# Designed miniproteins, single chains, continued (4), part 75

Each design is a single chain, and the fold is of that chain. pLDDT is the mean over its residues in the fold that is shown.

## One batch from the design tools (miniprotein)

Design m14754
Fold by ESMFold2-Fast:
Structure m14754 (fold): chain A 60 residues (1-60)
Amino acid sequence: SSVIERVARRELEELARRYDAPELVEEALKQILEAIRAGDYERLREIARETVERLERLAA
């Protein structure tokens, strides 16, 4: 896998632990990896933004 794929996996695993939201993060990781492999960095940015918003709601 590319460096960006390894970084994405590591960061999302950390988020899953912090927010206790493994299912949410697992779905986000699948979409992120698809976007990276497709070279669709606009979609990657959207998925990241939506994932952060959902995790922030869990913390609120």
Scores: mean pLDDT 79

Design m14755
Fold by ESMFold2-Fast:
Structure m14755 (fold): chain A 60 residues (1-60)
Amino acid sequence: MEVTVEKTVFLPEEPSEEEARRIGIAIAKAHGLTEVKDIEYEVEKTDSGYKLHIRVTGEK
């Protein structure tokens, strides 16, 4: 079954593209996805750090 998981993660430093993908895979595993098909992300700067908005699509 294809599912999409969306999560916002707060980070003290600006994430690299590789770090964002790694975090997305960790979120997928935490939500029981057996296969990751797509990872989309957006970075937002805040007064105290960065918000990473991640959208992971995969199979469950």
Scores: mean pLDDT 81

Design m14756
Fold by ESMFold2-Fast:
Structure m14756 (fold): chain A 89 residues (1-89)
Amino acid sequence: MEELLERAKTLEEKASTLTPDEAAVAQTSAYGHAAVQALYEVGEEASDVFYAEMLKRAAAASPAAKPAVDQILADTDKAMEYVRELVEK
Protein backbone atom coordinates (compact mmCIF):
# COMPACT_ATOMS: atom_id res chain seq x y z
CA MET A 1 0.00 0.00 0.00
CA GLU A 2 2.57 2.61 1.08
CA GLU A 3 4.79 1.91 -1.99
CA LEU A 4 1.80 2.23 -4.34
CA LEU A 5 0.85 5.61 -2.82
CA GLU A 6 4.47 6.84 -3.12
CA ARG A 7 4.68 5.78 -6.80
CA ALA A 8 1.40 7.51 -7.66
CA LYS A 9 2.47 10.67 -5.77
CA THR A 10 5.88 10.74 -7.50
CA LEU A 11 4.16 10.55 -10.90
CA GLU A 12 1.81 13.41 -9.90
CA GLU A 13 4.82 15.57 -8.92
CA LYS A 14 6.58 14.82 -12.24
CA ALA A 15 3.38 15.73 -14.14
CA SER A 16 4.38 19.42 -13.85
CA THR A 17 7.04 18.71 -16.55
CA LEU A 18 4.45 17.13 -18.91
CA THR A 19 1.75 18.60 -21.13
CA PRO A 20 -1.77 18.43 -19.57
CA ASP A 21 -2.67 15.45 -21.81
CA GLU A 22 0.60 13.61 -21.07
CA ALA A 23 0.00 14.23 -17.35
CA ALA A 24 -3.60 12.95 -17.60
CA VAL A 25 -2.50 9.77 -19.43
CA ALA A 26 0.43 9.11 -17.06
CA GLN A 27 -1.64 9.70 -13.90
CA THR A 28 -4.55 7.58 -15.21
CA SER A 29 -2.09 4.74 -15.89
CA ALA A 30 -0.41 5.12 -12.46
CA TYR A 31 -3.70 5.05 -10.51
CA GLY A 32 -4.99 2.19 -12.67
CA HIS A 33 -1.87 0.17 -11.81
CA ALA A 34 -2.33 1.07 -8.12
CA ALA A 35 -6.00 -0.06 -8.23
CA VAL A 36 -5.02 -3.48 -9.68
CA GLN A 37 -2.19 -3.93 -7.16
CA ALA A 38 -4.38 -2.87 -4.21
CA LEU A 39 -7.10 -5.33 -5.30
CA TYR A 40 -4.53 -8.16 -5.28
CA GLU A 41 -2.71 -7.22 -2.04
CA VAL A 42 -5.45 -5.62 0.12
CA GLY A 43 -8.97 -5.90 -1.35
CA GLU A 44 -11.90 -4.16 -3.00
CA GLU A 45 -12.15 -1.16 -0.63
CA ALA A 46 -8.50 -0.13 -1.14
CA SER A 47 -8.78 -0.70 -4.91
CA ASP A 48 -11.90 1.53 -5.08
CA VAL A 49 -9.91 4.50 -3.71
CA PHE A 50 -7.29 4.25 -6.50
CA TYR A 51 -9.91 3.50 -9.16
CA ALA A 52 -11.79 6.71 -8.20
CA GLU A 53 -8.53 8.73 -8.51
CA MET A 54 -7.88 7.09 -11.92
CA LEU A 55 -11.32 8.26 -13.14
CA LYS A 56 -10.65 11.84 -11.92
CA ARG A 57 -7.32 11.95 -13.80
CA ALA A 58 -8.94 10.42 -16.92
CA ALA A 59 -11.60 13.18 -16.88
CA ALA A 60 -8.82 15.81 -17.26
CA ALA A 61 -7.84 14.42 -20.70
CA SER A 62 -8.71 16.44 -23.83
CA PRO A 63 -10.57 14.77 -26.76
CA ALA A 64 -7.17 14.16 -28.43
CA ALA A 65 -5.97 12.06 -25.45
CA LYS A 66 -9.35 10.34 -24.90
CA PRO A 67 -8.49 7.18 -26.96
CA ALA A 68 -5.30 6.61 -24.91
CA VAL A 69 -7.14 7.18 -21.61
CA ASP A 70 -10.06 4.92 -22.67
CA GLN A 71 -7.55 2.17 -23.52
CA ILE A 72 -5.94 2.48 -20.05
CA LEU A 73 -9.40 2.28 -18.41
CA ALA A 74 -10.30 -0.82 -20.47
CA ASP A 75 -6.93 -2.50 -19.71
CA THR A 76 -7.33 -1.72 -15.98
CA ASP A 77 -10.83 -3.28 -15.94
CA LYS A 78 -9.50 -6.43 -17.68
CA ALA A 79 -6.58 -6.67 -15.22
CA MET A 80 -8.94 -6.25 -12.24
CA GLU A 81 -11.21 -9.01 -13.60
CA TYR A 82 -8.14 -11.26 -13.96
CA VAL A 83 -7.04 -10.51 -10.36
CA ARG A 84 -10.55 -11.31 -9.05
CA GLU A 85 -10.39 -14.70 -10.80
CA LEU A 86 -6.92 -15.38 -9.27
CA VAL A 87 -8.01 -14.58 -5.66
CA GLU A 88 -11.24 -16.63 -5.76
CA LYS A 89 -11.03 -19.97 -3.94
Scores: mean pLDDT 78

Design m14758
Fold by ESMFold2-Fast:
Structure m14758 (fold): chain A 59 residues (1-59)
Amino acid sequence: ELAALEEETAGLSPLDRRALLLAHELGPDATYRRVAEALGVSPATVRRALRRAEAHLAA
């Protein structure tokens, strides 16, 4: 599951990829704030990163 996500996200930027993988690791309790604190960025940055990751996976 996690390894498959890492393979599918290989084309993403390091920030976008790490945000997606960390959100997956945290599971149902994952929030933009929790991911942002772990990455040292703002929650708005995490929201944009996850939207880019979702767009990449949808293509």
Scores: mean pLDDT 72

Design m14759
Fold by ESMFold2-Fast:
Structure m14759 (fold): chain A 69 residues (1-69)
Amino acid sequence: MADEIVEEAVARLKKLIDEKGLLSGKETQAILDEVREKAREAGLTDAEIDRVVNRVSLAIAELIKEKLK
């Protein structure tokens, strides 16, 4: 389900941010591309894929913002 893809991606991103501090734009884009591909493989529609990618992107922004405190 879409929620499972988001939760798994967020967990992976949180681990990477904890290990590296900040993610580069290239690393962030690569992860978002992987999320989009996984969602498509799971049979989600283009609209659902965009929603999943947007949710992951927002979660990344919040995690980075908290790390910079």
Scores: mean pLDDT 76

Design m14760
Fold by ESMFold2-Fast:
Structure m14760 (fold): chain A 108 residues (1-108)
Amino acid sequence: ELQLQESGPSSVQAGGTLRLTARASQDVGDYVAWVRQAPDGTLQGLIGAASNPAGGVGERFSGSGSGTDFTLTINSVKPEDTAVYYDAATLGDSEAVWGQGTQVTVLS
């Protein structure tokens, strides 16, 4: 069974860099996406295919990794980046498996 373990800090200073990591229990290639959920429940896609920024997220967001280890990086963190961050992965063309999510608070 595919499992995802997400880790990262629970807080980050405004203007700093946030780095979240995800580990898959088995090789998923580059079929990893990063999504955030705002406090109002709105979901926003951030990164697809491990490293491809979603439209409209801007240059502050980047993704890296392949196989089992993946990283989401947010540069110049803003108060609006306070959210729950999720990773999601697929095995082949199967349904996506979601990580548990990491609550991140931006400190100002």
Scores: mean pLDDT 81

Design m14761
Fold by ESMFold2-Fast:
Structure m14761 (fold): chain A 82 residues (1-82)
Amino acid sequence: SPSLLELGRRATILGASLTSLALHFLHVLKKPELAQEVLDAEQALAARGEAALAARDEEALRAVVAELEARLAEVEKEVREL
């Protein structure tokens, strides 16, 4: 379905953004513990997204996208407050 494909694409983009911020924590801000926390969260959400996509569960995938968006906003706030 178009919604399922769009949600999958959105989840991938958001996951990549979280990974980029984790690398910024690691290499620029020298905060490896914060980098690991972001990577662990991304990995857990990516696994849930993959499971939802495989099951063709649009509502589960929508929930993963919402959690990825919330986590990205939280991490971006942490970067601004450092």
Scores: mean pLDDT 88

Design m14762
Fold by ESMFold2-Fast:
Structure m14762 (fold): chain A 60 residues (1-60)
Amino acid sequence: SSELREKLMKLLEETVEKQDEIREKAKRDGWSREEIMSKIGELNLEFQKKAQELVKEAKE
């Protein structure tokens, strides 16, 4: 099911892109690791929920 992979890649790419932005801001502003992890965690949680549903349904 290449469609599943395509959707997962898109979700992951968006998550990684936003994570990279968070890391860049952290480097510039000197954010703590905890602040970075908190923001990344929330971002990941949203996308992971969607990704898990797609994987679970496709895999059955």
Scores: mean pLDDT 78

Design m14763
Fold by ESMFold2-Fast:
Formats: C-alpha cells, sequence, structure tokens
Structure m14763 (fold): chain A 84 residues (1-84)
C-alpha cells in the first residue's frame, strides 16, 4: 500500500502521480470534458502536490492526510463518470 511507504519512496511515487495527473488534465481539456470534471482533476493535482511537499519534508502524517483527501475526490470523480 502507498500508505506503508517511507518518505523517500512516497515522494518518488507522488512525483509520478503529479506527472500523470497533469497529463490527465491536458487530455480532459483536449477532449472537451465538462468544466466540473476538469476542476475535480485540478483539485486532485493540487492535493498530490501538497502530499508530495509533505513527503519531501518527512511529514508522513500530513502526507497521508492529503492521500485520504485524494481518495475521497477520486471516488467523487468516478461516481460522476459512472452516473452518465
Amino acid sequence: SILDLDAEELAKVLEEAVKKAEEDIKEAKKLGEPEENIKLLEELLELYKKALEAAKAGDLEKAREYLKKIEELQKEFEEKQLAA
């Protein structure tokens, strides 16, 4: 589990997650996805960046708090996509 990683391992995974989130936003904008969906993706990106900053600072507790918020937003985004 990502929550079981140490700070250095977590930072590496989060750097990759930030890059993927940025590409997902670019693709969503290119495909003309609803602004509400794009805003959720942008909110996810900001939370990934905050989690990465916390992990780089060695604050695993704070990083895990942001990861929980990310999971909540991911569920919200998935539910909105499945409703169509």
Scores: mean pLDDT 80

Design m14764
Fold by ESMFold2-Fast:
Order: structure tokens, then sequence, then C-alpha cells
Structure m14764 (fold): chain A 64 residues (1-64)
């Protein structure tokens, strides 16, 4: 998906907050997108939001 690919590009550029917003939109468009949940978890963890990251990792595992 274009949203997912844009999120990856923003994350690679260090635009973490913009990447998080884009991955949230990707999940809204496709709630079963396991990989988007996993990457969003990683980005949230890098921001110190460990509890939120854990919930997204859990969701990614459920969808795998």
Amino acid sequence: DALFQQGIALGAQGKTEEAIELFKKAIEANPDYALAYAILGSLLESRGKDKEAEEYYKKAAELS
C-alpha cells in the first residue's frame, strides 16, 4: 500500500512522528496488516512508549 511505503520512507528519514501517523492510517485502511502493526510498535518503542509498542506487537502476532 502507498501509505505503508510512505511510512517506511519517513521512518528511514528519521521523521518518526510523521511515520507513526502514516502507519496508523494504513491500519485504519487495512486492520489486518500485521506488518504495519509490527513496524508501528518498533517506532513507538523508539519514542519510549513501551506499553503502546507492546500492544501493537501483540496485535501483529495475532494477525500472523
Scores: mean pLDDT 81

Design m14766
Fold by ESMFold2-Fast:
Structure m14766 (fold): chain A 68 residues (1-68)
Amino acid sequence: AAAARAARAAEARERFQALVVRGLALSADGERARAVMEEGIAEAERLDPELAPELRELAERALAEALA
């Protein structure tokens, strides 16, 4: 059970990390970067609802810093 939860969380984080990198590459286009991040968060939420708030916070922080 713990191993399965960890594996699912790792998968969600890995997918989200790929989307964060893509989103930051699009940082000159804030709307596109945000849309990509939102899609990744939604997918992570489907896999592990407890993970979504953490990923959303990370995405908002990363976008705020990149767009500043």
Scores: mean pLDDT 70

Design m14767
Fold by ESMFold2-Fast:
Structure m14767 (fold): chain A 105 residues (1-105)
Amino acid sequence: MEKEEEFERALTELAAIMRLLGVDSLDGARKKVEELRKKIEEPPKNPAEAIQRLMDKQLIERFDETVKRLDELMKELGLSREEVEARIKALRDSPEVQRLADLLG
C-alpha cells in the first residue's frame, strides 16, 4: 500500500533526525527539539549565529512535519508507538538513515 511507503519514508526521516540529535527515543528527540526552540528565540547577533538559527529552525520544522505525518500514518495503519520506535531503531543503522543524517548535519 502507498501509505506503508509513506510511513517508511517518514520513519527514515525521523530516524535520521534522531541520529543527528544523538537520541534513542521519541521523547529524547522532542526534548532536544524544545531546547533548539529556546535557542532560536534570541535574535542573531552575527552572520554565523544567523546561519545556525536558520539551520536549527529548518531542523525544528522538518521534525514537526515528520512527527505530524508519522502520527497520522500510525492512526491510519493502526500501529502502536512501540512498533514505530522498534522500526526506528532498526533503521538507525541503515545506510539511508546515515546518509540523510549526514546531509542534515
Scores: mean pLDDT 78

Design m14768
Fold by ESMFold2-Fast:
Structure m14768 (fold): chain A 56 residues (1-56)
Amino acid sequence: SLAEELAARAVEAARAGDLEAADRYGTLASIHAPSDELAREIGRRVREAAEEAAAR
């Protein structure tokens, strides 16, 4: 789905250290998410990816 594709781009941007792109893609993914539950999961995955990148 579009939300899943945007979420994947957000995670990849976060892993690359591009927090601006990660935030933009993550926000778009949440807007296109069919449920609040999926929107929360997307936010969690993006945050986890950013934390992993920062720990390197």
Scores: mean pLDDT 82

Design m14769
Fold by ESMFold2-Fast:
Structure m14769 (fold): chain A 72 residues (1-72)
Amino acid sequence: MDEKTLEAEVLLALGDIYFYLGKKALERGDVETAKEYFEKAIELYRQALELDPDNEVARRGLKEAEEALKSL
């Protein structure tokens, strides 16, 4: 595994963490915090895809985070 692939995996993991935190904030009724976390997740997934364009997990995460943000 090269450095670029590892960096993409770290960005993907951070995106997943922020997406999860956004979902948890939304469950608590904190829409503003949920928006901030979903926006951070979107940014991280985009960065992961810039490094690894074929990463289907990151592409799916991006789509789900964008849909979650749109639903608010």
Scores: mean pLDDT 86

Design m14770
Fold by ESMFold2-Fast:
Structure m14770 (fold): chain A 72 residues (1-72)
Amino acid sequence: DKEAQELFIENFRKLAKEAGISDEKIDELVKLLKDYFEGKISPEEFVKRAKEIDPNAIKLANEAAEEAGKQL
């Protein structure tokens, strides 16, 4: 569902910015999320690469999914 994915990404960007992550790192994480949604990378590779960009990336992704779910 493209609408749910876009809502997730918007919430992720907002939460990451509030957490003090730089715009450059947020763009890298969003690119990685889009590649994961398109099936270009495995879940294991996604987690590994996301943590290399920022150790809180997975926590923020979980929070973004929760917030997107409330906006359905």
Scores: mean pLDDT 83

Design m14771
Fold by ESMFold2-Fast:
Structure m14771 (fold): chain A 68 residues (1-68)
Amino acid sequence: MLSPEQLAALVEETFRRLLARLERVDPELAAQLRGKFEEALAIPDPEERARRLLALASEAQAHLNKLE
């Protein structure tokens, strides 16, 4: 099991990669998700931040699966 900090860091990296792909196919949606991502990064509790980041990464992947 990853620590909350390790999970948050891994999910942040994963989301940045997904966001880069999404920007190529739907830049408007990518901009909206980037805003939510920055809000998630501001969450002071590492477990809550990790949960929010994981949800956003899943959302980005679901959009990519529908668009590609």
Scores: mean pLDDT 78

Design m14772
Fold by ESMFold2-Fast:
Structure m14772 (fold): chain A 84 residues (1-84)
Amino acid sequence: MQELSVEEIRELLEKSKIALKSELVEDRLGAVRGLGYAAIEAIKKGDFETAEEAKKLLEEATKDEDERVQKAAKEELERVKKEE
């Protein structure tokens, strides 16, 4: 995936936050992956406030009603933790 600017990371975070509330499991899975990517890219740029917001949303996704979304969110949190 292409290197993101701070503005693009923030846009990805906001889009993922909206998609995480979708009734469609596929949309929420995409949101979880987007949040993981946004968090990692934010950490690399030293934007720890944005990274923390993305991590919080991933933690909320670990409680999703669909087990696939729960598992994906846990996997993305572990990836983010390794970048810290």
Scores: mean pLDDT 83

Design m14773
Fold by ESMFold2-Fast:
Structure m14773 (fold): chain A 80 residues (1-80)
Amino acid sequence: MTPEQKRVLLEIEARAALYRMLAYSARKAGDQETADIYEKYADKYEELARKIQSGEITDVNKAREEIEKIDKELREALAK
């Protein structure tokens, strides 16, 4: 894994961790729907991290495009 791939992997792992934290906060506030959305998107980031670690995704630009796609989908889901 190249230094650039390691950097994008850390960005993805940070996003997954953030969304898990937001899911936890939403559950504690009694907002199960929002918690489930954040958990779903944390899972998507964990899957993206696995694809980079396995070498299925080697292109850093493709990885960044997937990040943007997931972030947009999350924003749409939360706008309900």
Scores: mean pLDDT 86

Design m14774
Fold by ESMFold2-Fast:
Structure m14774 (fold): chain A 55 residues (1-55)
Amino acid sequence: SSSERLNAGLAWLSTLSLPEEVERKLFAKAVELARDPSLTEEEVIARLEEFLATL
């Protein structure tokens, strides 16, 4: 479900100590990725890691 994918992304994000602006961008990306029903929880986290690398 989208909630499970979002919770996985947010749990990953909560393990990191990041500047507030970067955290907000990752939160927005997590919400976007969680809406995609083709992605697994693991794929959401992987795409968040890729997105973080571009910041």
Scores: mean pLDDT 83

Design m14775
Fold by ESMFold2-Fast:
Structure m14775 (fold): chain A 55 residues (1-55)
Amino acid sequence: RVEITEALERQAALLAESGFGSYREIGERLGVSQATVRRAVRRARERAEKERLEQ
């Protein structure tokens, strides 16, 4: 198990948005599981949505 840090959330989201590949490939790149990448991307999206509400 790996703790999901803000840095991991941002990197996973950037790789997903840039079309780097599947969540499995992003997980291999970041040294985490596909499930961890999926959660990190979801958290990053929720964070971005909250920031958008402030603008």
Scores: mean pLDDT 73

Design m14776
Fold by ESMFold2-Fast:
Structure m14776 (fold): chain A 90 residues (1-90)
Amino acid sequence: MDEDIEKIRQKLVEASKAIDEGNYEEAIKYLEEARETAKRLLPVDPEGAQGIIEALENAIEAVKNKDYSKFATYLAAASLLLVGLEIERR
């Protein structure tokens, strides 16, 4: 679990950097990789994992729609949910 949380967090940072650099296709790729890793958390924390997955799916759609304000909102939501999972389990 901790390795999966760290991997998701790294992908969120990479996605944010890609958007800042104008690399929107790479940002989508990083978000999709984060989403696949988040699915691995479903057996351990179904509610927290589902929240992260939903935030990531919404972030991907926001990038596809060129709505970078919504992207920032959903990325922040996913990051806060990850921090909550990491803190509560330590």
Scores: mean pLDDT 82

Design m14777
Fold by ESMFold2-Fast:
Structure m14777 (fold): chain A 101 residues (1-101)
Amino acid sequence: ADPELLALAREIAEHLRKLFGKPYDEAVKEAVEYLKKLLPGAKISIREEEDGDYRVVTIEAEKGDTKVTVHLTFKDGKVVASAVLVERNGERVGAAVSLEP
């Protein structure tokens, strides 16, 4: 993987840790605002799905050849896990974090 893409994925994952324990509306808003700062003028799309007791929100930001996909996993209305996938010129790098006991 490109070292710059790996560094970017790690930076995004660390920022997403700040969303842990936040309710749906606040977490989605803050993630979108962060991605807009990271990629000014990016096209943002949001989708959601249910996976058993979990709700997964997928936020995609696309600008030029760069695409950032963020997954926020909710349980009991709060963020419990996050993942990020960074794509550029066909290369992909991911990072994921979850709440530890």
Scores: mean pLDDT 82

Design m14778
Fold by ESMFold2-Fast:
Structure m14778 (fold): chain A 104 residues (1-104)
Amino acid sequence: SPAEALAERAIALVEEVLADENATVEEIRAAAAEVAALNDEMIRAIAEDASLSPEQQARLAALLARANELLGEIVYEDLSREEMLERFREVLGLLREALEVLRE
């Protein structure tokens, strides 16, 4: 599905940043903004997907809302690199759970 493809792409971007020991604070913030944009596209794709149950839609909305809150903290707050990466690890967990819901 379009939503599943977007979720896989967002996960790959987060994993790439988390694997890069040399990723700068600026690169981490830029990646967080890209993941947030992919999440907004995913929210739109989910809303247009008639195959998803109301229960799946509600779970996905909650997961992506929390992911976007954490991504907003990375982009807009004065966080240390370690605090940004901690939030990215939480985002990765949320996106992986969202992908599992999309595959049900």
Scores: mean pLDDT 91

Design m14779
Fold by ESMFold2-Fast:
Structure m14779 (fold): chain A 86 residues (1-86)
Amino acid sequence: MYSEEEINAVAEITLLLMKAIVAIETGRRYLEKGNEEEAKKAFEEAHKYLDQARALVDSANLPEETKAEIRADIDALRKEVDELAK
């Protein structure tokens, strides 16, 4: 069972990942409309949230298995942003 500290860390990481997902979908929608400049800004925002989530997971007092799962999610989202930004 998670401690309060672990629950708070996971909640903050989850919020950052949700913000990254919203930024990725916002960028995708801008690309569909041909607005490359706004798409680029949205993808830069997504990278910022993913970097913050990675820094938090690396510093947080969480089980290594939980850290590995979150890192895999971050890597998957980074791959999605990189593929859309090509």
Scores: mean pLDDT 85

Design m14780
Fold by ESMFold2-Fast:
Structure m14780 (fold): chain A 82 residues (1-82)
Amino acid sequence: SSKAVLEELKKAADEYAEIVKKAIEEGKVTDEQLAQLRALVQKVAALMPQLDPAQVAEFQAYLKEKNEELRPLGEEYEKKLE
């Protein structure tokens, strides 16, 4: 069902955010992490067309919240470079 697709997309977003957070905190990204990020992006691209417009809006809101959670970590990393 489209609800199961939405939950799978949210899980992919969670996994993506965790990998990005670890890369920022460690100041490095591994080849394995890059491969995982690419696989997650491809998975999202493949599943997005299966959502209805309301589910797309819900997923976009979820992504926005995840990006807001990561913003302070990115800002702290940038401050350390300057």
Scores: mean pLDDT 79

Design m14781
Fold by ESMFold2-Fast:
Structure m14781 (fold): chain A 61 residues (1-61)
Amino acid sequence: MNLSEEELEREIEASMLRMKAQIAKLAGDYKEALKYYVEAAEILGDEELKEEVEKEIKELE
């Protein structure tokens, strides 16, 4: 299936943010990692994922 260029660019940007999140997580910066996941979810328009990650941030204080 062919994605539009706009959809592909959005997916690439989200993937870079997820990569930054993984790096932060490995460094023990869980709150920073979750913030990158929130930004990725916002770019993708995934409100469910955004809410899930925000709840996890709250649980970490």
Scores: mean pLDDT 76

Design m14782
Fold by ESMFold2-Fast:
Structure m14782 (fold): chain A 104 residues (1-104)
Amino acid sequence: METRLRGTVRLSAREMRALGASDEVTVSVALKTEDGTVLLASVTVSVGERAERRVPGLEVTAEARLEGDDIVVEVEVRADEAVSGAAVTGSSGGVHGSGALRRV
């Protein structure tokens, strides 16, 4: 049973520049299936780009854009199994953000 989720992670581009971080964001996704299996994937995306990572049972797509003084990463997740829990985080050079993943 396929599960599709969407979420957004926001990072301060100003804080990233102040800490010497690049405009690259590493997005990390953790999903828990109804059978109790944990699926993990990470993908790195740069502002203005789209990146995809596929691992067994899990596909993550991330698209990063600049929105004012923030980097906004739109995250799409496809899991091959039914999901009981999901979390997404983003990081760049010590700047961290988190988002909610919601079923679409």
Scores: mean pLDDT 80

Design m14783
Fold by ESMFold2-Fast:
Structure m14783 (fold): chain A 70 residues (1-70)
Amino acid sequence: MARERLDELFAREAEEIGREALEREREELRRRLEELKPREDEPEAMARMVGLELRLLVIEEMLRAAEKRK
């Protein structure tokens, strides 16, 4: 039942933060990834990109859970 529990948590988080705020953060994360993309051959840049991509996945899941619980 972990997926249902995660969907509940993501929906709550999305409700608290607000959809517009999550969409703004998603755009900011994508912008930061684009800025780092030319440096993806650098280990430090790659580590930052991985962190940003993981955050982006969490935001996308929060938005998905909020839409499904609409």
Scores: mean pLDDT 74

Design m14784
Fold by ESMFold2-Fast:
Structure m14784 (fold): chain A 95 residues (1-95)
Amino acid sequence: MENAQKAVEYGLRGEIDKAIEYAEKALKENPNVGWPYFAIGYAYWLVGDKEKAIEYFLKAAKLDPTNPDPALFALQLGSKEAIPLFKKAKENYLK
C-alpha cells in the first residue's frame, strides 16, 4: 500500500518523523504488516540510536514472523530478545 511504501522511503532517507507518520497510516490499513516498523528501525540505526533501532526491529519481527530479516538485524545490534524471534521466523520461512 502507498503509506507503507512512503514509510520505507522516508526511513531509508533517515527522516524518522515522516517514516513514523506513514507507518502509523499503513498500520491502520493493515495492522499485521511489519515493513513500516522495519523502516523506522533502519532510520534510527542511521542516526545512531541503536536502542530505538532494536526496539522497532523487534516490533517488525513480531508483526511478520515469516520474515527473518528484522530479527536478524536486531540480533546483529546485540538484542538477545531477537534470538527466539529469529528462530521462529526461520522455521516459518522454511514451511
Scores: mean pLDDT 75

Design m14785
Fold by ESMFold2-Fast:
Structure m14785 (fold): chain A 84 residues (1-84)
Amino acid sequence: MSKAEQILQQAKETLQKMLEKLTLAVETKDKKLFEEAIRLLEESARLVVEYLKLQGKPEHAEEVRRITEELIEELRKWAEELLA
């Protein structure tokens, strides 16, 4: 298995864990689970960015980084409103 394939598989597994924790956080209104889900989203995005750079697509990597930063900011705002 190539390094790029390993990174992509790790990104997929991390994203799946993020979705599981996000679902639990919404159901239980647990701020810690929400924060953990956001950290997993950040990690998954970093792995996708690394994968895209290894594939020679740095412009796509930068776009994924920007979209992810915006999504995380919106999720943090939503979490604060939901958990207030």
Scores: mean pLDDT 83

Design m14786
Fold by ESMFold2-Fast:
Structure m14786 (fold): chain A 55 residues (1-55)
Amino acid sequence: SEAAEKLAEKLGVSVKAAKDLLDAYKAGDEVTIRVAAKDLGISEEELRKVIEEAL
């Protein structure tokens, strides 16, 4: 999806990884979001904001 492509560019991850993050965000999977934020070296709040901007 276009949102996954935008998110991938913003985070420097693959489109597949971005799609998985979008799916986790929409499902309310807080654990997956927390782990991803730590792996990316950003806050959970910052990651959610970037995801919302890509939608």
Scores: mean pLDDT 85

Design m14787
Fold by ESMFold2-Fast:
Structure m14787 (fold): chain A 70 residues (1-70)
Amino acid sequence: MAEEERRRAEQAANDVTAELKKRGIDAKVTVVESESGGRTLWRVIPVSDKLDEDERVEINEITARAVAAA
């Protein structure tokens, strides 16, 4: 159900935020609803446009791990 997918995405976002804080990265992530193949998907994305390339790569890796674990 879409609600369960949303819950997983929100948990992943919380896990990413906690990990970023532990690593000293001052960045935030949010959960965004998107459509793919007639299905609602919940994605975790960074909300800051002031991140350098290294920070973006690290956030993407943390996000991928959190989403896989959720």
Scores: mean pLDDT 71

Design m14788
Fold by ESMFold2-Fast:
Structure m14788 (fold): chain A 56 residues (1-56)
Amino acid sequence: GSMALEEKVEELGRQAVRAILERDLARAREIADQLASLGYEASAKSLVAAAERETA
């Protein structure tokens, strides 16, 4: 991808970590939707699974 895409993915990763730490599954799902829209569907699915485990 482009540098802009990599930077966006990095930013979404930081937001995902924060959502998991806050146990905010809804926010984690929103971030996963953004990752999927950028073509990172496998990462999005992994994020939701991880957030569900950490926020159960």
Scores: mean pLDDT 79

Design m14789
Fold by ESMFold2-Fast:
Structure m14789 (fold): chain A 71 residues (1-71)
Amino acid sequence: VDWEEVVRALADMAIALAVNYVRKHKTPEARAEARAFVDRVLAQAEKLGMSPETVAELRRRADAELDAAYA
């Protein structure tokens, strides 16, 4: 198994959970908590070997998805 793919999949799942949380709750507080959660997960993914470029891309994508879920 490609370890980078495993770390990427875990990050993708975390983003999906955060987006679903915002879709369900739709408050500024929930959005802020979801963003903080994603930031913590991506920081951990970087420590586990994810490139800074991939982390930055996933963060941009997560921000866009969280914004769409909140709207």
Scores: mean pLDDT 83

Design m14790
Fold by ESMFold2-Fast:
Structure m14790 (fold): chain A 64 residues (1-64)
Amino acid sequence: SMEALEAAKRALEAAKRALEEGNKATAGSYLHEAQEVLEEAKKAGDEEAIEAAERAIRYAQEGL
């Protein structure tokens, strides 16, 4: 659970930075990572990690 939450928080920060930088290639990479982190968060049953990962996906998609 802790590991899933930390991974989700890192993915969220990375996706937000990619959006701020306007780098579509970086945004695409972070989208893939955020989707993987979401799957792990769901397996862990960590609601905070799931929410953070879903937000990371949204920021990465906006950066595309």
Scores: mean pLDDT 79

